# Designed miniproteins, single chains, continued (3), part 77

Each design is a single chain, and the fold is of that chain. pLDDT is the mean over its residues in the fold that is shown.

## One batch from the design tools (miniprotein)

Design m10677
Fold by ESMFold2-Fast:
Structure m10677 (fold): chain A 70 residues (1-70)
Amino acid sequence: LKKKIEELRKKLEELRKSIEDFVQQANDAFKRMDEIGKSIREEFAKKKVEDELQKLIDELTSLLNRLKQQ
C-alpha cells in the first residue's frame, strides 16, 4: 500500500510537471506566432511596394518609347 501510494504521488507529480511544461510551450508558441505574423506583414508590405514600383516603371518605359518614336 505505502509503495503504491508513493508511486501514485510520483506519477501525479510527473503529470503536473508535464501540464506545466505544455502550458509554457503553448505560451512560447503563441509568442512566436505573433513574431512570425509581424515578419510576414512586413515582408508582404515590402513586396507590394516592389510590385507597384515595377508597374510604374513599366508604364514610364512605355511612355518613353512612344515619345522617342514621335
Scores: mean pLDDT 72

Design m10678
Fold by ESMFold2-Fast:
Structure m10678 (fold): chain A 85 residues (1-85)
Amino acid sequence: AKLREEVLALMEAAGASAETLERFRAAELSEVELEKLLLQHEGAKNVEDKEKVVEYAEKIAELEEKAGKKELAEEIRKEVEEWVK
């Protein structure tokens, strides 16, 4: 989805590793649920609400865990923690 690409671009600008970005792109999630969370995550980043950025990224990671992709979920959590520091 376009929103996913925007989040990936923001993560890359924040210093996300190429490997983390690749794994995030490979993830398959419910498109509707993912797009909703990506919108909320992008909005939080635009207003620099670090707490909300972490909160929404955690929800995205929970969807990845539900899909059986625990390692990807952990990387998403690490990536957002790096972004807020």
Scores: mean pLDDT 70

Design m10679
Fold by ESMFold2-Fast:
Structure m10679 (fold): chain A 124 residues (1-124)
Amino acid sequence: MISRGQQLRQQMDDIRNRIRDLSRQYRNAIDQGDTSRAQTIQQQLQNTGSQYNATVAQMGGILAQLSTDPDIAATPEFQDIRRFYLSQQVKILEAQYYEAMSDGNLVEAQKLQAEIEKLLLELK
């Protein structure tokens, strides 16, 4: 179980690096006026983002299962993975918050801000 959590953390880091590389390639394609390449990269970004979200959800499920064992929950490895997971949830919610603010959806933005603050307290 802990080894699976560590594998998912590595997978998330790999996916984040892929998103960063694809985002750079996308900007280069736009700058060059290569619309065909930009569309292909945009599709890859959407697919990779979906994989990232699925991996985060899997990590949450594993952490919930592992938290039922006090001996495992007390380990530095579990605490490290949990802190990483909470940090990634904060980043996802912050991205949604900025989108809600950009769209003028103040009610949604307020709800997301409250969720972010709750998670940040758990990280302390």
Scores: mean pLDDT 79

Design m10680
Fold by ESMFold2-Fast:
Structure m10680 (fold): chain A 65 residues (1-65)
Amino acid sequence: VAEAVGHFLSMVGLAIEEGAPVKVAFSGDEITVTASVSEETFERIKEEAERAGKALGAKVTVVRE
């Protein structure tokens, strides 16, 4: 859980650096992350979100707006 929190904080930091909002929704063991960022930053957010999901044992879906 602590490791997953670290990955989510890293993800939020990437979005803040680009000045863009990040939305995170939880539904049981499924996590949806929506980010309005550049494609390069989106790929970094996706990587961190997948690591968080793996640490939690949850399915993570990342969407770019």
Scores: mean pLDDT 72

Design m10681
Fold by ESMFold2-Fast:
Structure m10681 (fold): chain A 61 residues (1-61)
Amino acid sequence: SVDEKIEALRERARNARTLEEVDQVGAELQKLIDEHADNPEVQEKAIELARILQERRDALL
């Protein structure tokens, strides 16, 4: 399911050790956003995940 994909990306985001890994998760998240552009629940969860990715990126800089 989409929720399972979001949870998998969230786990990968939390465990990312390099900026390259963060960028890879970000690219997959963007693809998920594009595939579900008309689903507001998915969009809300994607915004939260994007925040987690940004926090992880900042922590690695």
Scores: mean pLDDT 83

Design m10682
Fold by ESMFold2-Fast:
Formats: C-alpha cells, sequence, structure tokens
Structure m10682 (fold): chain A 56 residues (1-56)
C-alpha cells in the first residue's frame, strides 16, 4: 500500500541520517527516486520534504 511505501521511505531516510548523510542529500535522493517512480517534480518535492521532516 502507499502507507507501507511511505513508512519504508521514512525508515530508510532515518537510517541515512543516523549514518551521517545530510538532510539535503537525503531529500535530493528521495525526490529523484519519487520522480523515477512516476511522481511529478512538484509532488516528489512535497513528499520528499514531508518524509525528511518526519525522519528528523
Amino acid sequence: SLDQLRQSLIEGARSQLELGVSPDKVFSSLKATLVFLGYTEKEAEEIAKEIVDEAL
């Protein structure tokens, strides 16, 4: 489900932040992944920002 995908992305982002990856790099990586999955750049940016904010 979309909720399960969202949860997995939050957990992945949290793991990257714990390893010392900067929030900006995690955001950029997530945005690129979401665009690859078929989201528009605007949608991907909004979703990626929400995921990073929740992972922090």
Scores: mean pLDDT 85

Design m10683
Fold by ESMFold2-Fast:
Structure m10683 (fold): chain A 98 residues (1-98)
Amino acid sequence: INRLLSLLSEGLRGILEVQASLLYPDKSLEELSVEELMEILLKMASVNPDVPESFRNELEELLKNGTVTEDDLIRALARLAELMGDLETAARLRSLLE
C-alpha cells in the first residue's frame, strides 16, 4: 500500500487524503486497509460527475464480495486516474499489475 500510494500524483493523492479525512478522520492514508481505500474510491467516484455509474457499481460489487485484493485497488485507482485525465498516473499504477 505505501508503495502504491507513492505512485499517485500530488493531485490524486490530495483528493484521496481529503476523502480519507472525511471517512477515517483518525487515520493517515498509510494506516488504511485495502478495503478502506476502496471505500474512499467509491466515495470519490460518487461525488465526481465525470465518473460513470458503471464504475461506481463495479467498486460497490467488489466491496460487497468481502475479498478486495491490492490488485483490485490498483485497477480501481488506475481507472479513476484515467477518468480524471491523469493518464501518466494510470500507466504507472497499471505497471504494478500482473
Scores: mean pLDDT 76

Design m10684
Fold by ESMFold2-Fast:
Structure m10684 (fold): chain A 72 residues (1-72)
Amino acid sequence: VEEKYKEAIKKFEERKKQATPELQRVYDRAIEALKRTVEYTKDLPEEVQKKILDNTIKAAEREIARVEAELA
């Protein structure tokens, strides 16, 4: 779980580095959401943590894709 969390954040931070200022704000929200989700779910069963983290990553990817399409 921790490795998946670190990998997702690293990927978003790397993509943010090459993004426009408007898109960087979306990446900042995605990174913060992942960090908060890990903090809030740390005491939950592992299967529940994975499901919530996966949903958070999917939501972040959808929002990033939506904003990228709007900026194009």
Scores: mean pLDDT 77

Design m10685
Fold by ESMFold2-Fast:
Structure m10685 (fold): chain A 64 residues (1-64)
Amino acid sequence: GAEEAAKKGAEGLEKAGGKAEAEGTRDSAVIRYTGPSGKVGVGEGKGAEGANKAAAQAAILADG
């Protein structure tokens, strides 16, 4: 579900050198990512697909 996808997304972001926190329900996920520069990005999505997009959005916002 969205929780599992959010957790996997957060693990991927941490492997990229930052810190990630994921909060998920069955149907939605929020991922907060702090990049190596200290910039913070937050992504949100619904379902497993939304959770994957949330991880990508958080990474982009933390780097941009």
Scores: mean pLDDT 76

Design m10686
Fold by ESMFold2-Fast:
Order: structure tokens, then sequence, then C-alpha cells
Structure m10686 (fold): chain A 88 residues (1-88)
């Protein structure tokens, strides 16, 4: 699921509150969660495009994901791993 569970939403809200209060550990954990969620979304989108046989959508997803990963500081190797999971 692309949506957070109620438990995940509560945990994220607590992390956000701590990060806004200046907790560096909470800020780092929040960044890690954001990167992980982006990679999960990427894998899901790739899998959906593959299931449809939509090669144009796959190419578009890959191009846009590279741009987003650069903006968010996600390692290229992690993007490649997420794509590989979606294609499996």
Amino acid sequence: SLSLSPEEQARLAELLARAEAGDAAAQEELRAIQKERLLELLAHMVAQAKARGDEAALADILARSRELAEELGVAPADVEAAVARGLA
C-alpha cells in the first residue's frame, strides 16, 4: 500500500514533532523514512508499468525518478535496486 497505516502515521507525526523541535536524530530518521518511501513507491510504479506491458511508462518513470533522487540525495545504486525489485 502507498498509504501509511494508522500506526505508521502516528509514529511519523511524533518524528515530525521531534524534528521541528530540533532533535537531530529525529531529523535523520525522518529523512531516512522519506527516502525509503520514495524507493518503495518507485518499485511499485515500475511493477505496475511492467504488468501493463507499458514500456513508455517504464522509461518515463525511470527518467523522473533519477531527477527526484538527485533532488532528495538518494544514491543511484538504491534507485537501481528499487527498479530491479519492480522488474522482478
Scores: mean pLDDT 77

Design m10687
Fold by ESMFold2-Fast:
Structure m10687 (fold): chain A 70 residues (1-70)
Amino acid sequence: SLPETILRVRLMNRLIEKAKELGLTKEEISDLLIAVGKAYQEAMKTVSPEEAIRLAEKLGDELLEKYKKR
């Protein structure tokens, strides 16, 4: 298993890349990362790091889909 920090950094980097491809502003990217980071920290209270990453990634993808439709 990977350390928590590495899993989190990999998730954040993937979301930044996807957000840049969709043309999100720096402010929108910041808001996305804050929302995903909060979801990860909340999930870590009850589930494993791997499950917390999966839940945070799902939220990130759902938020990106809203921007894709705009």
Scores: mean pLDDT 81

Design m10688
Fold by ESMFold2-Fast:
Structure m10688 (fold): chain A 88 residues (1-88)
Amino acid sequence: KLEELKKELQELIENEEDIKKIAEKLLEMAKLLGLSTEEVIERIEKQIENLRKAKEEAERRGLEAYAAELEKQIEFLEKILEELKKLK
């Protein structure tokens, strides 16, 4: 259940560009999962950290295009994090 909902949320994020709508949808999904806004924020912060580590590894391997994609994902999640903090 949790893993399935997480995959659905990732799919939504990949296809949706409205950061405010994504943040609102994350909070609705969190309610279904029994998660608080604070817990959602913590999980996104952990995901950003994981992506930063993946970017560093990609840069080490000379995968510049992939590192740029990871940076774009980091920036996107940081914008979502900002909106979540505003909705708190």
Scores: mean pLDDT 76

Design m10689
Fold by ESMFold2-Fast:
Formats: C-alpha cells, structure tokens, sequence
Structure m10689 (fold): chain A 63 residues (1-63)
C-alpha cells in the first residue's frame, strides 16, 4: 500500500529531524572530542535510515 509506505517515510524523516535536534543539544553540552564522535555516529546511522526509506518508496512507486 503506497499510503503506508509514505507514512513510514514521513516517520523516518521526523525521526531524523528529532535526532539532529538532540545531537545539537548534546554536542553543545559535551566536550569537543565527544561532540564530533556523536555527530559522526548519528550521520552514518541517519544516512542508512534515509537510504532504506528511499529504496522502499522507490519500489512502491514502481509499477
């Protein structure tokens, strides 16, 4: 169902936005060495989540 895939995609984007906000807050409170590690770890996991969501959306759009 295309509508369910779109809802899942929106949820993934909302998760990414919330995670980036949390990382910004944590980075502001953490020592610089840990701030960079936090950003790197989040960037990699978010990239993988977005790629999976994009793949599912593309497959749902293909007929």
Amino acid sequence: DLEKVIEEYKKTLEDVERTRKAVDAAAGRAPPEYAQQLRDAVDESMKEEIERANKKLEEALKK
Scores: mean pLDDT 77

Design m10690
Fold by ESMFold2-Fast:
Structure m10690 (fold): chain A 81 residues (1-81)
Amino acid sequence: LTEIEGYEITISHKKLNSKEVDEFVKKFLAEHPGAVFEILDSNGELLARATSLSEMASALSAAGLIAMVNEEDIILKGYLP
């Protein structure tokens, strides 16, 4: 897996269902089939990995609940396969 600068989005706990998150995930998967997404907390610790839109939605929902309770942002990163 290779980290790509520009495929990292910091998501405020207030924007977890934003159009920006949906557009980022769709664009990344369209350009890079088989890519992996990582969801990190505000300290850069790994919360979840996802390899599909449905896995990403479930992982974002779970991580988003944790972020909302703690009033912290989450980081979404895309990696090439």
Scores: mean pLDDT 65

Design m10691
Fold by ESMFold2-Fast:
Structure m10691 (fold): chain A 61 residues (1-61)
Amino acid sequence: SRDEQIQQQLARLDEIMAWLAETGDLEAAVAEMDALIAEATDELMRQYIEGVKETMERFMK
């Protein structure tokens, strides 16, 4: 279902963010977020992940 897909993507995003916090590897984290954006079927979820990516790129540079 849509809710299950959203929950799965949010869980994956949390894993990417935790990994980024531990490693500081922004390039690899951005690549993983780009993969999530490509897999996103929900427009609002896609926009949310894009916003997180933009924030991380701004904050880490």
Scores: mean pLDDT 81

Design m10692
Fold by ESMFold2-Fast:
Structure m10692 (fold): chain A 100 residues (1-100)
Amino acid sequence: SELEKFIEGAEGKFSLAELKKAVEENNREALIEQAKIALKEILEEAETLKRPELREEVLKKAEEVLKMLKDESTPLEEVAEAILELEILLGLALIEEALS
């Protein structure tokens, strides 16, 4: 998977403050670093989902975030928003499964 290659070597924990700073400073390299960490954490958490359809939805959104990151013309704000939307989607999937 291209996602698996992208997250390879990601270390640390996702920081909303560092993501915000990367956007404010227009620092693409710093944003990519936070994106790798976020995607790694999201993919690890998504593997705990028992329902295949919920995992598939999260994985599909993660692939969309990766596509945005590959397009150097995509504004950093849009990439940051997509990462936060993916975090929300994962949270909703975890809640839905807990209620089933």
Scores: mean pLDDT 87

Design m10693
Fold by ESMFold2-Fast:
Structure m10693 (fold): chain A 65 residues (1-65)
Amino acid sequence: MKLEIEVRPDGRATVTDEDGNVREVTLEEAQAILRKAGEAGAKRIRAEYDPETGGVRYTIELEEP
């Protein structure tokens, strides 16, 4: 499973799932999703700073059972 989270400096975040569905979430919700992904044994978590938006984009790959 692949998940992308973009956190903006205004405290808003977006989550994009593997099917391309985009959902707006709070910063707290984004942090909870990142924590749960780590608990689930994420294969890869990558953080990239975006200078255009001032935000951070997290890409998460989970190992499928």
Scores: mean pLDDT 75

Design m10694
Fold by ESMFold2-Fast:
Structure m10694 (fold): chain A 73 residues (1-73)
Amino acid sequence: MSEEVEKEVEQGILIIQASVTKLAAERIPDPEARKRALELADKAIDYANQGKLDEAKRYVEEAKRVIEEALAA
């Protein structure tokens, strides 16, 4: 019971995180960095919806890095 509930909660959190990351990506002024961050965020949402939590987490982290680098410029 606990492991199944933990996976469902983690999936929901990852979908929320990926969606918020996508909203942040839309605000990137550089069009190439924005496109890359959006593609990564969309992949994170897709993997999270498929229950592929490790892949979803990796794409969320990669998208966040692109956003941070673009916004620091």
Scores: mean pLDDT 82

Design m10695
Fold by ESMFold2-Fast:
Structure m10695 (fold): chain A 87 residues (1-87)
Amino acid sequence: SIRERIRAYLRSVGRSQAELERELGVSLATVADVLAGRRSVLEFDEEVQVRLEELANEMLLAGYLSLDEMLAVTVPLALARMKEAIS
């Protein structure tokens, strides 16, 4: 499951679930829902969006997230940012 992959990633980098939840401002369940595509990253404020994007990128580079799962986070953010920039 995505939740177990997040936990495995955290163990690999020496971080706790509590540290992640404090840093992101959201629960592990919420992080798992976003990374699994069950919730849109756009539902959150810009600070949380940036931190979720950073986590997704870190997990992808470490081999704990698929490219498709990363794109489910990054594509909506890129499109939203582009829409604001060209308005």
Scores: mean pLDDT 85

Design m10696
Fold by ESMFold2-Fast:
Formats: C-alpha cells, structure tokens, sequence
Structure m10696 (fold): chain A 62 residues (1-62)
C-alpha cells in the first residue's frame, strides 16, 4: 500500500508488538496510514509491524 512520511512534533513512543521510541523531529514512514477522526489516532505499518499513535503528535511531510 502507499508509504507516507510523518515528522514527530514531540517525543513519541509507539504501542505495537514492540515498544519503539522517537525523538522530536524524527521521520517515521508508515505504510497504509489510516486516520481515525473520532479518536484522533493514526494507524499504519512501520517496518511491517502494526502501530498506532496520536495524530496530533506528528505532521505529514509525504
């Protein structure tokens, strides 16, 4: 599916199969990203692993 790049706006820990931490300004590439507008959660795949994050903590940079 489509790969989309996001920049972290603050330090971020992803809830997935493994815990993965990012610093502010890091670039995350998500495959098949889906925004849940009701919850504000962004879902996708990072290196083949399902992840979710608070969409307000990242910005799309393509």
Amino acid sequence: GPAVKYRTLEPLTLASRELKTFEKGDIITLENPVLDEETGLLYGFLDGEPVMMDASKVERIE
Scores: mean pLDDT 84

Design m10697
Fold by ESMFold2-Fast:
Structure m10697 (fold): chain A 68 residues (1-68)
Amino acid sequence: MPSKEEVKIGIQKLVNKMIEAYEKGDEKAYQEALEQIRDLLRQAGYSDEEVDDIVANIEAGVKDMAKS
């Protein structure tokens, strides 16, 4: 299992990739980064329900940040 610090760093990098993909309209890259975040959270011991909640919050944040 990755450390909590490694998970945090990994999620931050993937969130940055999601922002870039969203700005470019690259749906494939966006979904790939999103799926990698889901996998990383599952590896960290989060339940599927918790992963869905966290992912929904991440997507909302990415769309808010990318609107500029």
Scores: mean pLDDT 80

Design m10698
Fold by ESMFold2-Fast:
Structure m10698 (fold): chain A 80 residues (1-80)
Amino acid sequence: MKVYLIEPDGTVTEVDPEGLKESEAFLKAKEIAEKTGKPVAALVNLTGELIEIKEDVSLEEAVEIAKKNPDYRVILVIPE
């Protein structure tokens, strides 16, 4: 599993999943990604609240989503 944090400026950071174990947004995205075998993007606000889940999203699509949503960040979970 690979996890990326994507900022509205287009910055992509690969993050350790252990650092996100208390994030409800990450845990929901992880569950869906593991169930479907597809990448899942979770949009979160500045306080870490889950705003939206998008299934079957590529890294490139997740970057575009982040750029279009300057008030949010994207957590992208790739199952394998």
Scores: mean pLDDT 83

Design m10699
Fold by ESMFold2-Fast:
Structure m10699 (fold): chain A 98 residues (1-98)
Amino acid sequence: DSSIDSLIDQIQQIISQLSPSQRQQAMHIFANHMSTVDNDQIRRMAARMQRMTNMSIDQIRSWLDQVRDIISTLSSSQQNQARDAISAAYSQIRQIAS
């Protein structure tokens, strides 16, 4: 889904400009929204990310790439859930940067 890739790229661009504490907040927001997707692998990754602190840009990039890879293997219904979750996360993360 090209819309998912575009949203993840926009999130990555915003996060790259944030302070370390704001990056942590943004990733926790992203993980919280991803936890709503009906997929065990995504929910498990989201739960781990919610517990992490002091995330580097490289760690964030790696995590977002892993999420993108998993989403590409999902059913159409789960991809729709992921798109909605990422859109909601994007809207909330954008507010941190403003």
Scores: mean pLDDT 83

Design m10700
Fold by ESMFold2-Fast:
Structure m10700 (fold): chain A 70 residues (1-70)
Amino acid sequence: PPSEEELELEIREAMVRIEAGVLIAAGHDKEAVEEALEAALARIREDPSLPTSEAVKFLRELVAKLEAEK
């Protein structure tokens, strides 16, 4: 069975993935959202203390930045 910390990480990853799906459904660029999702997932894996709200904020900010570069 996963540890409490591993389960918490899985929940945070799931929440960030749900947000990415919402952004794609809202008409954001799929490629930008997918790239931002990978970066956000890497951040929460490297920093287990990072709150889900900060990971979601990072995802949204990176999507906006990537879309602006096109």
Scores: mean pLDDT 80

Design m10701
Fold by ESMFold2-Fast:
Structure m10701 (fold): chain A 75 residues (1-75)
Amino acid sequence: GDAAAGAEAIKAAARAADSLTLAQVGEAGGAAGSPDTGGAAVGALAERRGEVAGDAEVSAEDAIAAAERGAARAA
């Protein structure tokens, strides 16, 4: 269960990272106009996101552990 769920979580994280890259570019533009406010807002949103996606974070940690075990087996 964990390894399969981990693989799906890694794939989802890769897709999210691709989307976040474009979002990050937009946010960087906004932050350039208001650096203090932009920085604080980004930090607050990241913290809020952690609260909302706490269960997803557990799955991501499991995925990292599974990937590390896979690397150890390959060695």
Scores: mean pLDDT 50

Design m10702
Fold by ESMFold2-Fast:
Formats: structure tokens, C-alpha cells, sequence
Structure m10702 (fold): chain A 71 residues (1-71)
């Protein structure tokens, strides 16, 4: 259900916002929670870092997550 998915994604984003920029980069590099880490970088205005460490496809997935949580 859309409402439950949005709640779950917002919780994941909120937890990731507690990470430093260096920790977000580490998540991308290790192959951890990449899409969430990229989404937080984009929300913090660090798109240049996201583009350096993530693929275009991962960035597009992160943008979709951002669009969903902003509904």
C-alpha cells in the first residue's frame, strides 16, 4: 500500500540523515543501503558526491524514493 510504503521510506531516510557525509559515501561504496544513502545526499544538496560514487540508475532510483516520500 502506498501510505505504508511512504512511511517505511521516510523512516529509512530519517535514520540515514543521522549519518555523516563520509558514512553515506561508505554505504554507497560498500554496496549497503545505496539508494537511501544517495537519496539523503541529494536531499542535502550533495548531488555532485552522489554522481561521483553512484551510477545514473541508482541516482534515478533515489530520485523516485524522494518523490514518493514528498507525496
Amino acid sequence: MVAEEIRELRERIDKAKGLTIDQLIDEIRKGGDKVIAVAVLLLEGREDIAKEYATEEEIEEAKKVIAIIQL
Scores: mean pLDDT 79

Design m10703
Fold by ESMFold2-Fast:
Structure m10703 (fold): chain A 63 residues (1-63)
Amino acid sequence: MDEERFSLLVTERLEELKREGKATPENIAKAVNEAIKEMAEETGVVPSGPTISAEQIAYREAD
């Protein structure tokens, strides 16, 4: 349920970045972190886990 909505929010933001030619690790990290914040606001739960960084995304793509 919540995972499906999170995936949808991330996918929508990634599609927008790709269309604008701004699908960089930094912008992807911002999109994912924004989706986490939006989910927290909707569920009323404060996110307690670590957020995704641009470095983390760049490293995973390089591997």
Scores: mean pLDDT 65

Design m10704
Fold by ESMFold2-Fast:
Structure m10704 (fold): chain A 81 residues (1-81)
Amino acid sequence: SLKDKILEIIEEFKSKVNLSEEAEKEVERFKEKVLKAETPEELQKIVDEAFKKLAVLTKNDPETLEKVFEMAQKIHKEIKK
């Protein structure tokens, strides 16, 4: 399913980065919201808001920030299929 693909992308991201406690909590909230989304519109909003929060939380860590952008691009590609 689309949700399963998004969750797989999130887990791949987590495996490649060392996140702060605050950023890890935001990723877990993101996963929970993805699982509870009932419409494609809700799912898109959840992805966009999670990306904004994670980009802010990682803005001073360029390597992790690049991985946040990579994750967002992969998810957007899956949603647009």
Scores: mean pLDDT 83

Design m10705
Fold by ESMFold2-Fast:
Parts: C-alpha cells; structure tokens; sequence
Structure m10705 (fold): chain A 100 residues (1-100)
C-alpha cells in the first residue's frame, strides 16, 4: 500500500508541475491539497514527507496570495514558479529512488 501511495503522489506531483508550467496556481494548490490528504491518511508515509508536502502547499498558496495582491512582478513570479517546479522535480526523484 505504501508503494502505491508513493506512486500516486508522484503522479500528482507531475500534474502539479504541469499546472505550474501553465501558470494555473489554483490547480497546483488543489493537487497539493490532495497529496497532503493522501499522505496524512496513510500511516506508513514518513512524517517528514507529510511536512514537506505541507511546506510546498504553503509556498504555492503564498505565491498566489502575493501575486493576486499585486506584490509580485512578472519576473519575480516566473522565478518563484521555476523554483517551485525544481522543488517538485527533486521530490519526484527522491520518491522514485525509494521505489527502486
């Protein structure tokens, strides 16, 4: 069951990357909320992974809130989105290594 949950999280992370590349922060937030809920409901998922998924969710929510408030320029927005995508890609690589 843990391996299947980690594969589902990887699939959701890949969808979140596509949403971020499309500048669809609302979809990225919904996908991260699904990942957090799935991880929290699975006792075998390490607490550190749950915490990291929550941190990623908070980062995307903060970016959206600041962008909607006009506090983030187009250049800063693109840099922050790129950083978030790199974080999600790193997490995918770590989870794939755990499944190998």
Amino acid sequence: SLADVLREIIALLEEAIRALEAEDLDTAIQLLKQMVALAESTPEVPAGLVALLRELLEAVERLKQQRDAGKVSDEEYKRRVASLIEGLRTLIALLEALLA
Scores: mean pLDDT 90

Design m10706
Fold by ESMFold2-Fast:
Structure m10706 (fold): chain A 94 residues (1-94)
Amino acid sequence: MSLKEQLIELAEQIIELAEKVAETEEEKRLVERMRELLEKMKKSTDNKEFVKLARQFIALAMEIISLIEKRNPEAAKEMAELVKQADEVVLQIE
């Protein structure tokens, strides 16, 4: 699996978890924005644009973690671990 394919798969896992735990309109809107970024990442042919989109995706994921961590600390921890793996992959692409 390429680094880009690995990052896309991690992003899909983060979205799936976020969709399961999102309760508020703010959280659901963040998940929708993450899906839009993932689709842009899949269509990107430029490494610099891909990395920029991936960083924006990670920022939204961290915002969701912050919103849910008091309500669902286990899901927040699981999502944080996936985000950490995604960040490590982004550093290898840069």
Scores: mean pLDDT 87

Design m10707
Fold by ESMFold2-Fast:
Structure m10707 (fold): chain A 64 residues (1-64)
Amino acid sequence: SVEEKVEKIVEEYLPKLRNVKSAAESAQILDELKERLKEAGATKEQVDKVNEKLLEAGIQPLKL
């Protein structure tokens, strides 16, 4: 399902974002995450849930 694809993508990217060493690296990884979520067909509601998890980890929210 789309939900399973979104969850898998977040699990893959969240550790990368937590281990990033600069704002430039963070921005690049977030752009990759955003593109993969679009390709997976993530809905606004699913993106909102991803943004909640990102904020809990101290990471800036996505704009999709």
Scores: mean pLDDT 77

Design m10708
Fold by ESMFold2-Fast:
Structure m10708 (fold): chain A 75 residues (1-75)
Amino acid sequence: SDEEFEKFREEAKKAAEEAEKDPSIPQSDVDAFKKLANIKKEDFDEIIEVHVASLYAGSKGTPSEELAKRVLDAL
């Protein structure tokens, strides 16, 4: 729904802002969170679960894990 899409984008935006302020998080992860924060509704409806699940799986054991989990939980 539009409400789920807006809630997801807001959570992804917060994650991107927190990641950008954390020097332990690599720029590639910051860029990934920023990309999710700017996702189009068509991509949200079709492919978001795969992209977020992939990001979270790659983040396990890294400083990005908690932020990636928060974005995953917002789906």
Scores: mean pLDDT 81

Design m10709
Fold by ESMFold2-Fast:
Structure m10709 (fold): chain A 80 residues (1-80)
Amino acid sequence: MELPASVLALEQKALNDFTAAARGLSRAERDALIAATVAAFRARLEAEHPDLSAEQREAVVAALRDALQRQADALLAAEA
């Protein structure tokens, strides 16, 4: 799937901001942060990229959610 560079930049920023904020948080706090990050990203994507189809938008949101979950799992493993 081809995405605008601005969409990829928003995704990367969301991942970086999550990684910085998630350190030292409990699992429940990280889950809440993932939900908040995904909701904010979806809202921004709808506002800034209304040209994307609903299918494309949900695919990008799902990719971010998966990346955030993998990062949360990696942080948990590093703390064990």
Scores: mean pLDDT 80

Design m10710
Fold by ESMFold2-Fast:
Formats: sequence, structure tokens, C-alpha cells
Structure m10710 (fold): chain A 96 residues (1-96)
Amino acid sequence: DLEEEREKLAKEAEELAKFYRELYEAAPTKDPVLEEIAKAAETAAEGARNGDGEKLIKAGKTLIEIGKTKLPEPYNEKPLKLGKKAVELGEKLLKA
């Protein structure tokens, strides 16, 4: 059920966004990568909540790019997994 998949992805994206938003705010020096990942996860959550497949694909690709190029292991694992799920769900929504 696409509605159930959207709810699950929205929750995961909201959790990731909260984690990186709090990490960014707590940091003594503002790291723009932490804000970028929080914003991408927030966009993925919004896309999932609204059933916006194009927004989900765009946000998912951004999370994958950040995970591949800007984050070391193990910090890159959750963004990469969420990004892949967001792209997959977005593609399903565009076909529906």
C-alpha cells in the first residue's frame, strides 16, 4: 500500500532530519553539510507526506550524493539507505 509506504518513509525521514538538525544546532562551528542533510531529509519527509514522487526522487538523490561524497562511514549509512528508499517510493508514486 503506497499510503503505508509513504507514512513509513515520512517517519524515517523526519527522524533523520531531527538528528542532523539537532547535531547542526549543537555544533560549536556550523557545518553546512549537517544542515544540507537535514534539509534533504526534511524535503523527503514532505514529499512522502504529500505523495510528491518528483520531490521524493530529488531529495533521495541529494541524500545519496551527500552520503557518497560528504560523509564518512558510518554516518553515511542512514542517508544512503533513506535516499535509496525515497527514490524507489518516488518512482512508484509516479507510476501510480
Scores: mean pLDDT 86

Design m10711
Fold by ESMFold2-Fast:
Structure m10711 (fold): chain A 104 residues (1-104)
Amino acid sequence: SLLDQARQIVQQIVDMLRSLGLDDLADEVERLYKKAFELLEKAKATGNIRDLTLAGALVLSMSGEIYVAIRSDSSITDAQAAELEQLVQQLNQTFVQLAKEIEQ
């Protein structure tokens, strides 16, 4: 399912952040994406577009924090940053598809 794919991509992002020594960011990412998925499932159950909008805002906010953190750290190579950015982009695309299924 798309939800299982999204969860798998989150785990890949978390694992890569931890491998780069960004454990605090990895913990925050894991927590906020869990909340975003809970809001997405709530929106699916209730049809509440406000929960869907909040989930999307959390996803975009976390994407921005990840991009700033990895590009601001001189110990992280351009190749490592690009790989993580691709994972974040894939996750965001999957989240957009999940949101469209709720909106029908």
Scores: mean pLDDT 84

Design m10712
Fold by ESMFold2-Fast:
Structure m10712 (fold): chain A 71 residues (1-71)
Amino acid sequence: AMPEEVKKEIKKLIEEHFKEKNPGFAEFLISLVDLSQNGAELKRLLDQALEGGEKLVPKEVMEKLKELAEK
């Protein structure tokens, strides 16, 4: 199971980068974090959700979200 502290950190990054520009998308990504049981599943779900949203997510933020999901 993914540590709750890691989920909280990922959610914070989502809120900081999406909440102002697209609050609905931020809420959707946060729901995927809560529903995921491990890092590999979360990484897959985030990759699918961010496909098409690439222009809204800085590369550095995407890389950090994926790194946290792999821990």
Scores: mean pLDDT 70

